Designed miniproteins, single chains, continued (5). Designs and how they scored, part 35

Each design is a single chain, and the fold is of that chain. pLDDT is the mean over its residues in the fold that is shown.

## One batch from the design tools (miniprotein)

Design m17193
Fold by ESMFold2-Fast:
Structure m17193 (fold): chain A 62 residues (1-62)
Amino acid sequence: RVEQQRQSLLDDFRTAAATLSPANQQRVDELIAQVEQSPPSQLHQDLQDLAAEMQRLLEEEK
């Protein structure tokens, strides 16, 4: 169940990242890779970091 939620969120982030510049897509890919490797104890923090960076990058590209 937690794994299904993680994959769903990562798919959403990948879709959003596709609208960014290639340089910012690389930054998001790094964070996605960290979330994929995260143990359950760090998953929440890594997802928050990914979400915060995505929001920042989306705002910068407005």
Scores: mean pLDDT 76

Design m17194
Fold by ESMFold2-Fast:
Structure m17194 (fold): chain A 75 residues (1-75)
Amino acid sequence: SLDAAKAGFAALIDPQVETLKQLYPQAPESLHQAFRDLLQQEAARVNAATSQEEFNAAFRAAQQRVAEFVRQHLE
């Protein structure tokens, strides 16, 4: 269901932040927090979707923004 898909996205925030910390342990805590804030902002956008089409578009945009964050700050 759409609600289950949204819940699944939210459930990935903590695991993704922990993975980032493990891969980049010397990155400042401010960068880890910025990444968490980004994921929470994207989760809010994904959660606003009222259809599967909107969810898919929001999810694709979220993936792109996460990739851009990693490229710009961590590469």
Scores: mean pLDDT 84

Design m17195
Fold by ESMFold2-Fast:
Structure m17195 (fold): chain A 74 residues (1-74)
Amino acid sequence: APSLVELLERLLARMRADPRISPEAVALFGQAVRALRAGDRDAAAAHLERAWALLSPEERELVLGLWDEEVAAA
């Protein structure tokens, strides 16, 4: 099974490809994934919280759907 980091990298790639998702939120998700890879869980959590706060309810539902698909494919 892929690691959490690998699943998040796959999610990030799909978010980047979706024009309905804010590029600013995608950039913060990218920072969260980089921090997580570096072992900085506190920085990763902070970037993820900021990214999530920037998303509309519709974008949040979309991101959760993409995450569920990546988890199901794992």
Scores: mean pLDDT 85

Design m17196
Fold by ESMFold2-Fast:
Structure m17196 (fold): chain A 94 residues (1-94)
Amino acid sequence: MAVKELVKEALEKIAAGKALEAHEELLALHLELSPREPSEEELEAARAMLPEVAEEEQKLIKEKGVETYLEEIDNAAPEELAAMEAHIAAARAR
């Protein structure tokens, strides 16, 4: 599953200390999949929260390990991951 592979790659980058890079790549992917262009205010809000989210995820990954964290995400939102994968496939086919 492409989404699970992307999430795993992002978590591995976060574990390697490249958390901001990983989150910026995920934000770029979300923007690419969005049918509307986000406002400057929305982009500023997203960017403002990235360092805090990155630090929090880095802590969780160090405590639980990448595989355990991935299992928790899969259990919490399996339908959302499937929907995201479908959107990515559709966007790439265009």
Scores: mean pLDDT 63

Design m17197
Fold by ESMFold2-Fast:
Structure m17197 (fold): chain A 95 residues (1-95)
Amino acid sequence: AAAQALADALLQRTIDNVKRLVEILEAKGEEREALIQEYAKEEHTNWSPEKLEERIRKDLKNYAEKALNLAPQVSDPALAKEGIDAAERALKVLE
């Protein structure tokens, strides 16, 4: 029960992070640059855009793997499905 409640909360947070980073990587041109700059303000202000994009890709891969690991542990089948779907979309964007 306690472990499932923690897994539910962690998966929801992981899904939110995946969706955010996918939005950045699916954006193009000026929109992508603007989203990377907003991410930089929240994470690291001293990194080049190239290093920021590399970090976003690395973070997205980590969140996708985390979502896949958490999905079987959650109590809500709908949340588990959202986690798997988010991870699959993330892995497709990273190809």
Scores: mean pLDDT 81

Design m17198
Fold by ESMFold2-Fast:
Structure m17198 (fold): chain A 103 residues (1-103)
Amino acid sequence: MEEVEVRTPALVLALRQRGIDARLGDRVSMSALVDAIVLELKIAGVPIDEETRTVSAGFLVEGSPLLREELERAGITDPSRLLSYSTLSRIVLRVLERIEKES
């Protein structure tokens, strides 16, 4: 199972709201990370299609400047494009890698 390190206080809060007792520096499963990110986006008012497990790229760029930059780097500039949770998880991982490089 793919794991990622918890690097941000916002992610700690999102994981705890899901009943995951995580701290900065802990490692969590990628699926738990994606679920926590989706929950944060829902709380921020980003429309999530839970039936198809997709998010509009345009709504993601409104919810997070970091996600906007990573989507642009991936060549995703169409705001009407629907991103699957698996594509979203890849973009989130790249955002985390960028944050780690700045440290």
Scores: mean pLDDT 68

Design m17199
Fold by ESMFold2-Fast:
Structure m17199 (fold): chain A 58 residues (1-58)
Amino acid sequence: MERLERQSQINRSTSRLIEAIEKGDEKEKQKSVEELRKLGLTDEQIQSIVQSAELTVA
C-alpha cells in the first residue's frame, strides 16, 4: 500500500522537477530534488532525471 503511494509521490515530484528545469526555476528545482530524496531516490537517480530533462529542453 505505502509502496504504490510512494511511487505516486515520486511521479509527482519528478514531473515538478522537469517543469522547474523547463522554466529555469532554480528554487522549484531544489524543492523537487529535496522531495525526491525524502522519497528514497539516490542523488545519482535524481541527477539522471535532471540531465535527461536538461537535454530535452536544450
Scores: mean pLDDT 77

Design m17200
Fold by ESMFold2-Fast:
Structure m17200 (fold): chain A 85 residues (1-85)
Amino acid sequence: DEEVIREADKVAQELAEEARKKGITEEKELVKLLAEKLGVPVGYVTKLAREHGLPEAVFYVTAKKLGKEDLAKKWIEQRKKALAS
């Protein structure tokens, strides 16, 4: 769904810009910033980033906020299969 991809890209760009302005370079602090920005628990984002990576966590949380968590799960699964081939 183009809406989820577009919104996730926007969130990722805003996260990168805020991190740059605040001098945040550690993944732990980036995870906190993402959780705060999207209004979700830090532990939830920490788990997703650990399992899938930070860019994938951004996409997943954004999709969940838009009520499209199943699309995010499908996208992560397809990405893993592409990397395995």
Scores: mean pLDDT 75

Design m17201
Fold by ESMFold2-Fast:
Structure m17201 (fold): chain A 89 residues (1-89)
Amino acid sequence: FERRTVSAQVKLVGDKPEVTIEIKVSADEEVRGFLIAGGEEVEAEQVLTRKPDGTVTLRLHFSPDVAKEVKEALAKEPVIAVAVTLPKP
């Protein structure tokens, strides 16, 4: 199994952090998204939309507390969103 990874920088749209990642996922794979801020993994809710061709659009949804933390981190350094493929259980 070859794990696929796609990353994107989080950007502020107005006063809200936003990120969307597109990744192609096989029928026997699932996708997991997470944030890295300050070298640490930060929790975010994942919203997934699957297309017939196997492409998954992953949008990370931030609670108000997480959005504040991400906004503060962005003032100091880049915040990276990462999507990885995993084998289905």
Scores: mean pLDDT 71

Design m17202
Fold by ESMFold2-Fast:
Structure m17202 (fold): chain A 82 residues (1-82)
Amino acid sequence: SLDEKIDEVLSVPEEELGKAIRELLESLGLEPTDEEVEEITKAVLEAIREGKDPKKVLREKLFELSVERGVELLVEGVEKVF
């Protein structure tokens, strides 16, 4: 499930987070650019520092990219935003 994959990504050391995010995005067929991986990684790290939910932030970023790419993303537990 996507939820389990996100938990695995968030369990890696910070130095491996960008690679783990890239591999997740590629496994979902999203074909991310290096800049998109860096932006998403930064957003997740910011969420951790700000006491926000990094899992929610990562899911939102995955959803945004899936819409841009026209890929159907099976997202568990994400509320419909617009």
Scores: mean pLDDT 76

Design m17203
Fold by ESMFold2-Fast:
Formats: sequence, C-alpha cells, structure tokens
Structure m17203 (fold): chain A 91 residues (1-91)
Amino acid sequence: SEARDEAGLLEALLLMAAAVAITAFEKEGRLEAAAKLRELTDRAVAAIRAGDLEKAAEVLEELAKFMRKEGDEGMAKTFELLAKKLRELAA
C-alpha cells in the first residue's frame, strides 16, 4: 500500500509539473509542443494507474528528452527525477 500511495503522490506531482510546462508552451504560442507534452503526460499517467511503474518511468524519460529538446532543462530534470522515483518504487 505504501508503494501505491507513493505512486499516487508521484502522479499528482507529474500532473502539476506538466500543467506548468503546458501553460508555458501555450504562452509562447508553441501549441504543437503543448499537445505533445499532453500526449506523453497522458501515457505516463495511464501507465501509473495500470501499476506499470517501469513503463511509466520510460515515458517520463521520453518526457525529459522532449523537454530538453524543446529548451527546458529544468523541467527535463524534474521529469528525470520523477522517473527515478518510479523506478525505485518498481524495484
């Protein structure tokens, strides 16, 4: 139950971080980047809810690479940290 409760907290943190990044992209008129971020976030959340924490971590690593490519190193590091925490829970 501890792992389940912690996964739920990581989901909430992911959704908050994604909302911040989506808002930033929308303010910059980067609508395609915002849409891709929503797609990847939805995929990560679906994996967390399915209990597939390794899959969720893989998608968050893709999110981190995407954010880095889009020029947001800080958000990339945030998603990398979330991926690391999900992998620790899966172990």
Scores: mean pLDDT 88

Design m17204
Fold by ESMFold2-Fast:
Structure m17204 (fold): chain A 126 residues (1-126)
Amino acid sequence: MSVAEKVGKAFRRALDYARSRGETKYVDAVEAALKTIRDGLEQGKPLEEVLLAAGETMRKHLGQGPEVPPLVMAKELVAALLHFMLIGDISDVLSAKSARELVDAFEKAVGVPMEEFLKEFLKGYF
């Protein structure tokens, strides 16, 4: 079991706990976004496309209008994952102007390719 798979299992447990405390809307939005990432990667879609699709899924589940770009919600999702891993410097993630810059910021912070991390993380989460 890889580090990313262990992080995925721990993140699932944290979201299940948050749901049990009544934080259902945000948890459901994050889980729907993670399903969008899983399905997109399984279909062989480019990582940048998959992240923007996940941001769009999260935006819609939170009831946000088209004024909130998918990239903004993708950045929030990635920032939440880094915070859960106790990675404190997320400034490059929050300042990303494209899905490519968001991937580069994640890979710099974590030290591994993002697609490989997400595939193992999702195995632990689901």
Scores: mean pLDDT 84

Design m17205
Fold by ESMFold2-Fast:
Structure m17205 (fold): chain A 95 residues (1-95)
Amino acid sequence: EKEKELQKKLEEFEKYVEPYLMEAVAEKSGASEEFRKKIEELKKKNEKELTPEQLELAKEAAEVIVKGWETPDDEEREEYAKKLMELVKEFMELL
């Protein structure tokens, strides 16, 4: 079954999206210096491990997730969910 391979690729995608999602949360909540330092280290790691195209997809995915959380509109939330699934598919094709 291809299920384990798909799960591994999804986990890699989530790992690469994490620092940009953390950065968005930090900007909204006023995070500590330690938290910001962790974000910087993870971002530097991504820049070394990812192509520019993969890096852009990870950043766009984080932005779409945050916009989905912020919208009170169910239709707009569904549109962001569809956009996120497209970005996940594109990123996984590059792994």
Scores: mean pLDDT 79

Design m17206
Fold by ESMFold2-Fast:
Formats: structure tokens, C-alpha cells, sequence
Structure m17206 (fold): chain A 108 residues (1-108)
């Protein structure tokens, strides 16, 4: 599946493949609302991957993928608590990814 390809690309540090598969999944979700539940689970997995990755490049790629998928699923989410959970997850992943990149550059 695209989700499996996306996770393997993140584990491999293949940032271009991460961007490609995330875009493909996001476009499918926009056209097919039945994929929204899968998209929500992928946002959770990607934000977890961004948090748990010690490699700044992999963390940033996972965050960018999660952000893109969140934008695709957010308009279809009726539960405000779920929308809030995903927004916090994506925001936290972004802050952590930027922090790791800054630390790797010797700025922290």
C-alpha cells in the first residue's frame, strides 16, 4: 500500500520518496472520503515517526508528510477533538523536527 511505501521510505531516509508517496495519498484522500480513516491513522504514525526518529532528515520528512496528509483529511473530520489531536500532533512534530535540525547544525 502507499502507507507501507511511505513508512519504508521514512525508515530508509528517502525524503524524495516520502514526499512523492505522501502527495499521492493526499490526492487520493481528497477524491475519496472513504480513505479519511486511513489518512488519520497515517498522520498518527508519521507524527510518531517524526518524534521517535533521531535522524533530523528523517524526522523532517515524516513531519512534512504528516502535515500534507493532515491538510487532506482535516476538511472531512467532523469530530473537533480528533481535529485538535491531529493539529497538536503535527505542530509538535514540526517543533521537534526543527529543533533537531538546529541542534545538528550546532545552533542549540
Amino acid sequence: SLGEKLLKAIEAGDTEAVEKYAKELAEKIKRDPSLVEQGVEEVRRLTDAARDSKDPESALAAYRAASLLYDAVEPHIEDPELRRELAIRVTSAGVMAVGREAEAAGLG
Scores: mean pLDDT 81

Design m17207
Fold by ESMFold2-Fast:
Structure m17207 (fold): chain A 89 residues (1-89)
Amino acid sequence: MEEERKKAKEEVRELIRKALEYAKKAGFEIVEEDGYIGFKYKKEELDEKEKEYVLQMLKLIQEIAKLAEKLEDKELEEITEEVLKEEIK
């Protein structure tokens, strides 16, 4: 049980990193404002390539959600915060 949870945490961490990479490729900038981490999009429309990156990101988010069912909300929040802090300097 504990080993399965550890593996799920590691998989979620990797999936969040990949999702952030696709978000950046799609033209989203990761920002921290008022203690919240969010995304800013600078373009009015996504091009076809950027739409493909968004679809890959959404697929990864779906996989994260499925794995998150095995984790506590607090564990998911902590992993997400750690990964986002690694991306924001």
Scores: mean pLDDT 73

Design m17208
Fold by ESMFold2-Fast:
Structure m17208 (fold): chain A 100 residues (1-100)
Amino acid sequence: SKEEIEKLKKIYDEFLEKAGEVVRRYRAGQLTPEQALAELERIIREVKKHFTPEQQKELDRIIAEARERFAAGEPLRDVFRRTLNEVKKIFEKEVEKIKK
């Protein structure tokens, strides 16, 4: 329904605000790269409750891949960008399912 789509959009907007705050705090020198990644993981876990068990497993995979890429020496900026894009795809797929 329209109400379900609006609720998901609000959850996504709140997710982006929180992720943006992590980026701002990191750029200001208030967070280490490890702390910034941990905060992003926490924020992703907060939104998991709004998704199906299948999508929750996909979010766990996204978190695990972010950790692995960071541990392999990928720049935090690239890890963040990729992770945010992957989370966005999950929200977009859920919105499309509601429209059908």
Scores: mean pLDDT 86

Design m17209
Fold by ESMFold2-Fast:
Structure m17209 (fold): chain A 102 residues (1-102)
Amino acid sequence: SAREELERALRRVEAAARRLIDHPGASPETKEAAREAVREARRMAEAALAGDVEGFRRALRGLGEAIQRAYDSSQSPEVKELVLELAREAEELVRAAREILA
């Protein structure tokens, strides 16, 4: 179901963020940005399930900003690749959320 797809996409975002947070080469700034991305991803899923289009739009902006901060604060190629993985999973969450809101 669309709800199950959204829940799976959210779990993938959480897993990608956890890999980034657990990486010893990630700066405190990058780890905090990853935690913010998880908070915004959860808000996005909640907004989609509630039919809250404005909540979805705010969470989408916050998620994008958090991922950008994580990328910009990353200095190693390995950490940057983990941020790009988080970004890819976030794009799938956005797609699943848009499907529920349509």
Scores: mean pLDDT 92

Design m17210
Fold by ESMFold2-Fast:
Structure m17210 (fold): chain A 69 residues (1-69)
Amino acid sequence: SSEQRQILTRALTELREELTKMGVPEDEIALLLQKFADRLNAQTFRSLEEFEQGAQQLKKEMLEEAKKK
């Protein structure tokens, strides 16, 4: 839906900004953004609220994974 696309776009933008601030290389950022979208799309959500919560939680997990490198 249009609303799901807006939530996804916002989460991707926020993830890109945080990874850029951490000094992650642009090529790695591109791969991580794709991985984020793939992981979200692999899950089933009951509502837009659950989708937004899932996106925010996954963003946090991806940032923690990036910090371990």
Scores: mean pLDDT 83

Design m17211
Fold by ESMFold2-Fast:
Structure m17211 (fold): chain A 74 residues (1-74)
Amino acid sequence: SMDARFDALLDREVARAVARTRAMAAAGVSDDDILATVLEEVRKRAEAEGLSEEQIEELERSIRQAVRATLARL
């Protein structure tokens, strides 16, 4: 199982990604630019937190899914 700190971070980053996606879409940003921007911001924070490559890959997969799902519902 992932540790409790990673699970909590993953939940927070997914929530941030959903909110950021909605805000950028409302501002007229393209789907591709939203995904690129959200992933860049998440990667920067994950690196600052000292996450492993495996944790960063898992986080990126969850974020891609959350962004795509949010855009599909708009």
Scores: mean pLDDT 88

Design m17212
Fold by ESMFold2-Fast:
Structure m17212 (fold): chain A 94 residues (1-94)
Amino acid sequence: DEEIRKTAAEVLRLASELAFLLEDEGLTDLAKEIRELAEQLREALENEDFAGIAEAAAKLRALLEANLDNLSEEAQRVAERTIAAARRLLALIE
């Protein structure tokens, strides 16, 4: 599915951008967790494992929603974009 691939690619790009910002801000443990979930999403996408894509996207969304209040304004904006992209990805998977 082209829309799933495009949306997953956007989630992966935003997660990478966010992890880089968080690392620069000293939130290294959170950055590591985001990268681990992004890698799970990438692997599931490569294997056309839609259940795995949904699980990774849902976990990433939940992690970011739980940590929003602890982020800088810049990181919060990227996190909100990442959450929105993950929500769109989840809506494409049934």
Scores: mean pLDDT 88

Design m17213
Fold by ESMFold2-Fast:
Structure m17213 (fold): chain A 68 residues (1-68)
Amino acid sequence: SALALLERLAMKDLGLSEEQLREALRIVRENPDWSVEELGEIIAERLGLSRREGVGLAAALRTGLAED
């Protein structure tokens, strides 16, 4: 699936564990009304990523979830 590919790329490129990726997915799923920028800020804070990395991850995960 598109989501599985995005998850694998995020783990490789951002050095995330499966646990950290599940946390990011939880944040995106629980907040469907939030902007990608708002999601990215919270994800960056929770996972120790830069704001840019957090926003990129939020955008990718939102797209992947929408394709399921």
Scores: mean pLDDT 82

Design m17214
Fold by ESMFold2-Fast:
Structure m17214 (fold): chain A 90 residues (1-90)
Amino acid sequence: MDSRRFQLLQQAFNSLSQSQQVNASYGLSQDSYDQVVSLYDSGSSNQTISSVVAQSFVNEGITDYTIQSIDYVDSRAGSRLRQAIRQAQQ
């Protein structure tokens, strides 16, 4: 269920740098954020990090705060993420 939403979000997050994915995770629960940081610190692949981030957002939802945090660092990345979310909701 929602495999298309997951795939679109995963592709969008995988197009971000690992540090941008960590920043995007500020809107998640502490447990999910800590998991993303742990994967980043352990040298996990961008694919692995993006999968965990995308699944966490499918489960918990994406907040305006999360998108604003990405826009603060990189407005183009935020715009791409917003577009992917809109496509995933259609």
Scores: mean pLDDT 73

Design m17215
Fold by ESMFold2-Fast:
Structure m17215 (fold): chain A 68 residues (1-68)
Amino acid sequence: MPSFEEAENEIKRLWAEHASSLSPEQLAEVIAITREAGEKMKNASEEERAKIAVEALERIKEIIDRAQ
């Protein structure tokens, strides 16, 4: 399982590589996922934050894979 730092870095990498190729609808979906994860992390423990980040990363990967 990726650490929080690894998941965050991978999300940033995917965003840098793919944001320009995503549709406006797909961009909005990715932004919604990152915002939802951020809200969940506000009162989460350190361990829960890592889990939330990994879950967000997997959802973002699914959107990018569907876009291609």
Scores: mean pLDDT 78

Design m17216
Fold by ESMFold2-Fast:
Structure m17216 (fold): chain A 60 residues (1-60)
Amino acid sequence: LPKADDKADRAGAGAYTRAADAGASPEEQALAAMEGVKEGGATDEQARGVMEGALRSAKA
């Protein structure tokens, strides 16, 4: 979604980066990204997808 995707993406990316800079674990970084996209207006389903994606990226 262009508008919601942009806002949620920016919020999630910002939260993820801040958690990483603070030395958080990959799981905490994924949680921060999930909370960030929810703050940006994403649904619970979208937020779960972001968390799963972040965890998969950390494992890869």
Scores: mean pLDDT 70

Design m17217
Fold by ESMFold2-Fast:
Formats: structure tokens, C-alpha cells, sequence
Structure m17217 (fold): chain A 95 residues (1-95)
């Protein structure tokens, strides 16, 4: 299986930095599994969401609640499968 990872940062309304990391795996069944982790860098608290989508998709969206900040982060993962393997791009924003 092929894998890829990427990260983004979000400045929360309280001024804390939220680091978003995404790990993606291309599965043999023709799906891609994303593990999205949002970490409040001031406290070290983190939350994770796992989402699986068909590899025919080009985009997946995950919603992660960060309890320490009482906020929700929307993470958009754009991906493509190339001859060189799985490639991903990540963007994140606070709701």
C-alpha cells in the first residue's frame, strides 16, 4: 500500500496554534483512509478522526472538535494517485 502525510496550522480565536496532521493510506480495495489529528500546541491536547473514501474522489473533508479550545476545525484533504504514489495537500480552518 502507498502512504502520504501532510500538515497545516490554524490560529484559533484565542490566539493558540492548532497543528493539523494528516496521514493517508491507499488501500488495496480502492479506498483511501485518512487519519486527521488536531493538536492544541499550547496544551498538547489532541483529537483525531479517521475517514475512508473511494480512491476515485479527489477531496475528503473531516471535522475535528478540539475540546481544550472548545472549537471545531474543518480539514480539507485534496489527494491524487500518481505513478509515483499517493500525494496529498491539506488545508484547515476554524469554524
Amino acid sequence: SQSASASATVTAKNGNTIKVTVNAVLNDDGTVTFTVTATDEATGESSSVTKTVPASETKATAIVYVESLNTTVVVTVTFEITDDGLKIEVEAKEL
Scores: mean pLDDT 83

Design m17218
Fold by ESMFold2-Fast:
Structure m17218 (fold): chain A 93 residues (1-93)
Amino acid sequence: SEEERKELAEKLRQAAEELEELAKRLGIPELKEVAEKLKKAAEYVEKGDLEGALKEIEKAKEIIEKSKELPEELKKALLGQLELAKKKIESLK
């Protein structure tokens, strides 16, 4: 359980770093906001605050859903990744 939380937190941080680079490359500021939410989710996962982590994932989903700048295919891919992250966090309860 603790090892699984640490592994998930590391994966969330890696995803955040990839989104920060993508934000810079595409000039889409909302991706940087999503990255910040993923970093907060990772911190909550490490602390065992899974409800806090889930709230940050939901905030990230809302940013993506409301974005006018994201291409439709990228938007769907990111929402799918966040849904998988949500399910993994829920499985750690």
Scores: mean pLDDT 86

Design m17219
Fold by ESMFold2-Fast:
Structure m17219 (fold): chain A 85 residues (1-85)
Amino acid sequence: LLEEAKELLKKAREAIKEGKFDEAQEYLREALRLLKELSRTIEDPKVRQLVDRLLETAESILDDKSKVEAAYRMLEAALRLVEAS
Protein backbone atom coordinates (compact mmCIF):
# COMPACT_ATOMS: atom_id res chain seq x y z
CA LEU A 1 0.00 0.00 0.00
CA LEU A 2 2.64 2.59 1.02
CA GLU A 3 4.99 1.72 -1.88
CA GLU A 4 2.02 1.62 -4.28
CA ALA A 5 0.90 5.11 -3.14
CA LYS A 6 4.48 6.41 -3.62
CA GLU A 7 4.62 4.99 -7.17
CA LEU A 8 1.24 6.54 -8.07
CA LEU A 9 2.36 9.97 -6.80
CA LYS A 10 5.60 9.63 -8.81
CA LYS A 11 3.56 8.84 -11.95
CA ALA A 12 1.22 11.78 -11.22
CA ARG A 13 4.25 14.13 -10.95
CA GLU A 14 5.58 12.89 -14.30
CA ALA A 15 2.15 13.30 -15.94
CA ILE A 16 1.85 16.87 -14.57
CA LYS A 17 5.30 17.77 -15.97
CA GLU A 18 4.20 16.44 -19.38
CA GLY A 19 0.90 18.38 -19.30
CA LYS A 20 -1.10 15.12 -19.15
CA PHE A 21 -3.56 16.39 -16.55
CA ASP A 22 -6.25 13.73 -17.21
CA GLU A 23 -3.70 10.96 -16.50
CA ALA A 24 -2.43 12.89 -13.45
CA GLN A 25 -6.00 13.12 -12.06
CA GLU A 26 -6.45 9.33 -12.43
CA TYR A 27 -3.16 8.60 -10.62
CA LEU A 28 -4.05 11.08 -7.86
CA ARG A 29 -7.52 9.51 -7.38
CA GLU A 30 -5.93 6.07 -6.91
CA ALA A 31 -3.27 7.50 -4.55
CA LEU A 32 -6.06 9.22 -2.56
CA ARG A 33 -7.89 5.88 -2.20
CA LEU A 34 -4.74 4.14 -0.89
CA LEU A 35 -3.84 7.05 1.43
CA LYS A 36 -7.36 6.98 2.94
CA GLU A 37 -6.79 3.28 3.73
CA LEU A 38 -3.32 4.02 5.17
CA SER A 39 -4.64 6.92 7.32
CA ARG A 40 -6.74 4.37 9.27
CA THR A 41 -3.47 2.74 10.48
CA ILE A 42 -2.13 5.98 12.04
CA GLU A 43 -2.18 5.58 15.84
CA ASP A 44 -1.58 9.27 16.71
CA PRO A 45 -5.04 10.94 16.56
CA LYS A 46 -3.59 14.40 15.83
CA VAL A 47 -1.50 13.13 12.89
CA ARG A 48 -4.48 11.10 11.60
CA GLN A 49 -6.72 14.22 11.78
CA LEU A 50 -4.13 16.29 9.86
CA VAL A 51 -3.81 13.56 7.18
CA ASP A 52 -7.61 13.23 6.91
CA ARG A 53 -7.97 17.01 6.39
CA LEU A 54 -5.28 16.99 3.66
CA LEU A 55 -7.00 14.07 1.90
CA GLU A 56 -10.46 15.72 2.18
CA THR A 57 -9.13 19.01 0.74
CA ALA A 58 -7.30 17.21 -2.10
CA GLU A 59 -10.48 15.24 -2.96
CA SER A 60 -12.53 18.49 -3.06
CA ILE A 61 -10.23 20.09 -5.69
CA LEU A 62 -9.20 16.99 -7.65
CA ASP A 63 -11.86 17.41 -10.40
CA ASP A 64 -10.47 20.89 -11.23
CA LYS A 65 -7.58 20.48 -13.70
CA SER A 66 -6.23 23.94 -12.79
CA LYS A 67 -5.70 22.67 -9.20
CA VAL A 68 -4.11 19.29 -10.01
CA GLU A 69 -0.64 20.48 -8.84
CA ALA A 70 -2.14 21.69 -5.54
CA ALA A 71 -3.93 18.34 -5.09
CA TYR A 72 -0.64 16.53 -5.83
CA ARG A 73 1.20 18.58 -3.16
CA MET A 74 -1.50 17.86 -0.56
CA LEU A 75 -1.35 14.11 -1.23
CA GLU A 76 2.48 14.17 -1.10
CA ALA A 77 2.28 15.93 2.30
CA ALA A 78 -0.20 13.28 3.50
CA LEU A 79 2.15 10.50 2.30
CA ARG A 80 5.10 12.02 4.22
CA LEU A 81 3.01 12.16 7.41
CA VAL A 82 1.94 8.51 6.96
CA GLU A 83 5.61 7.47 6.43
CA ALA A 84 6.65 9.37 9.60
CA SER A 85 3.96 7.53 11.59
Scores: mean pLDDT 85

Design m17220
Fold by ESMFold2-Fast:
Structure m17220 (fold): chain A 85 residues (1-85)
Amino acid sequence: SALEAARRALERARKAAADVVAKGSPKQAAIAEYQLKGSEGVLREAERTLARDEAMGRRSLEGARRTIEGITKNLEAMLKEALAA
């Protein structure tokens, strides 16, 4: 389902953010925590939309998944930079 796909995307973002927090600089850790909170907010808003309107909620969850996947890629790139330093 769209909800399950969006939740899996958030789980991947949590792992990527945790890796940056553990292995990155303090500045990278702060950025990762900010990006993760943003991802959680995007999913929460999409889930609220789903509760009000199923069709609009499904579209919002698909959008949330794509946004969160983009954030995860940025976090994974940041981790590569941290490990190369």
Scores: mean pLDDT 88

Design m17221
Fold by ESMFold2-Fast:
Structure m17221 (fold): chain A 61 residues (1-61)
Amino acid sequence: MEERLRAIAEKFSEAERQELLSLVGEGQMDAARALIERRTGVTLSQAELIKLAQILKEMLA
């Protein structure tokens, strides 16, 4: 799972990663899913979104 989510994260720009982290942090899961689907064509579950947010946070640290 993590390798797939990291590959998805790598497709986003730094600005897009920040936007996704903000949306997930605010609980805007539908908006976060829409952004991911628009950019990658992939639909993620809520659990995968939370895990992706953790990966994005690690990448920005």
Scores: mean pLDDT 78

Design m17222
Fold by ESMFold2-Fast:
Structure m17222 (fold): chain A 85 residues (1-85)
Amino acid sequence: SEELNEAFRRAYEKDPDLADKFLQELVERIRALRKELKDGKITEEQAYKKLAEFYRKMAEEFRKNGHTDLAEAYRLLAEEYEKKK
């Protein structure tokens, strides 16, 4: 969303190392989930749940580091993925 993009830009300007770290972890997690889906090890619903768990982890860590807007955006994204079937 535009709100997520703007919140991420502000966090990146203030704390680029933290932002880069979580972007890298997110990319790696998504790649791992895609492989597990392709290999038939998890269902699509399980993949969405695992991704939601990671977004909640990102939300908590960004909140802990004072990036409240970005934390809230990732919390809302986690809730959306938790509703996916």
Scores: mean pLDDT 85

Design m17223
Fold by ESMFold2-Fast:
Structure m17223 (fold): chain A 72 residues (1-72)
Amino acid sequence: MDFKAKVLEATEDEAIVEVENPKTGARVIMRVRKNADGSLEVVDYRQIGPPLTDEELEEAIKLAIEEAKKAL
C-alpha cells in the first residue's frame, strides 16, 4: 500500500505517528509506546476520513512502528 507516515511528536518513550493514504485522504493517528525492553507497541489510534479495512489498518500499524523506531 502507498501509505505515507510521519512522526508528529516524540518524547523519550512515546511517539505520535500520522499514517495517510494520499489516494483516499484516509488518515490514522497512532500513539506508539517504547517499552522498557525496547519493544514498540501501538497503544491507541484514531481514524480520520474514510475507514480503513482490517488489512489496511494492520499495514498502517506496521508502518507507524517502523517510523517510530527512527524517532525513538
Scores: mean pLDDT 79

Design m17224
Fold by ESMFold2-Fast:
Structure m17224 (fold): chain A 112 residues (1-112)
Amino acid sequence: TNQVDRLVQRAIRELKRAVEYLDKALEAESNPQAQTLLRTAKELAEQAIEAARKGDLRTALQLASAALSLVDKALPLSNPEAQKYAEKAKRELERAIRDLRAALRAQQDIRS
């Protein structure tokens, strides 16, 4: 459980950094379609944090993956400054997804 808890806490920190970068991307962005995608990605990342805090790692992974998909769609529509922050958010979402997958795997291994 200690390894699972450490991975979950790391994923929550990565999701929080993704939210911070998405806020900076939104401040820099003027394209309405990109703003809608980035705002929805931020909302999904915030929901992923809450799911992870409640121990619902499968829901957290699904929400983080959905957020990543929306960031990927926003990137080609974004201005260069917004794109820099969106790319940082993408990196943090990818790290969170990796840590959430590792936590789910570790939970399964404890049952073996």
Scores: mean pLDDT 90

Design m17225
Fold by ESMFold2-Fast:
Structure m17225 (fold): chain A 100 residues (1-100)
Amino acid sequence: MEEAKKVIEEALEKLEEILLEEFPNDEKVKQMLKKMREGFEKMFEEKVSLEELILYFGIAGQEVIDFARNVKKASEEVIKKLEEVRKESLERLRKILEES
């Protein structure tokens, strides 16, 4: 679980860096990132299964991508970076699950 928590925290930080670089001082972006971070902290405290963490990470990451694409009209370069973070982080989380 600690390894999975670290992967998720690193992914959240990367998503935040990408979005805040493209949309500095955007309150909706900051609120979305805060809500997502608080959601994962609650899941870690509730000791949900690794399978549930992977599922929710997949959903939350896709919601961030959809928000960036459809609401913020982010460039395709930014969308590609967000998709890469989500994909790589999901692959790392699945590997942790397989090794558990």
Scores: mean pLDDT 84

Design m17226
Fold by ESMFold2-Fast:
Structure m17226 (fold): chain A 76 residues (1-76)
Amino acid sequence: MKEIEEQAEKIKEILLKAGLSEEEAERWARQVEEMIRRGLAKVTEISISEEGELKISLSAMTPEGKEVSVSFEAKV
């Protein structure tokens, strides 16, 4: 549980640094937190590009034991 909260906080900090509003950063952090809490995802990468594009990469394990990756990209 603590790890999930730490990941959400880190995402929010990066989104704020990227120029998103407090409301937008909170919304994105909540969305990712919810996916992690439901066991759907684990954060593998959080970065911002030189062009101000935020990338959040998530890895999830299927019930069959296959690892899948999803990426969210937002332009700030």
Scores: mean pLDDT 67

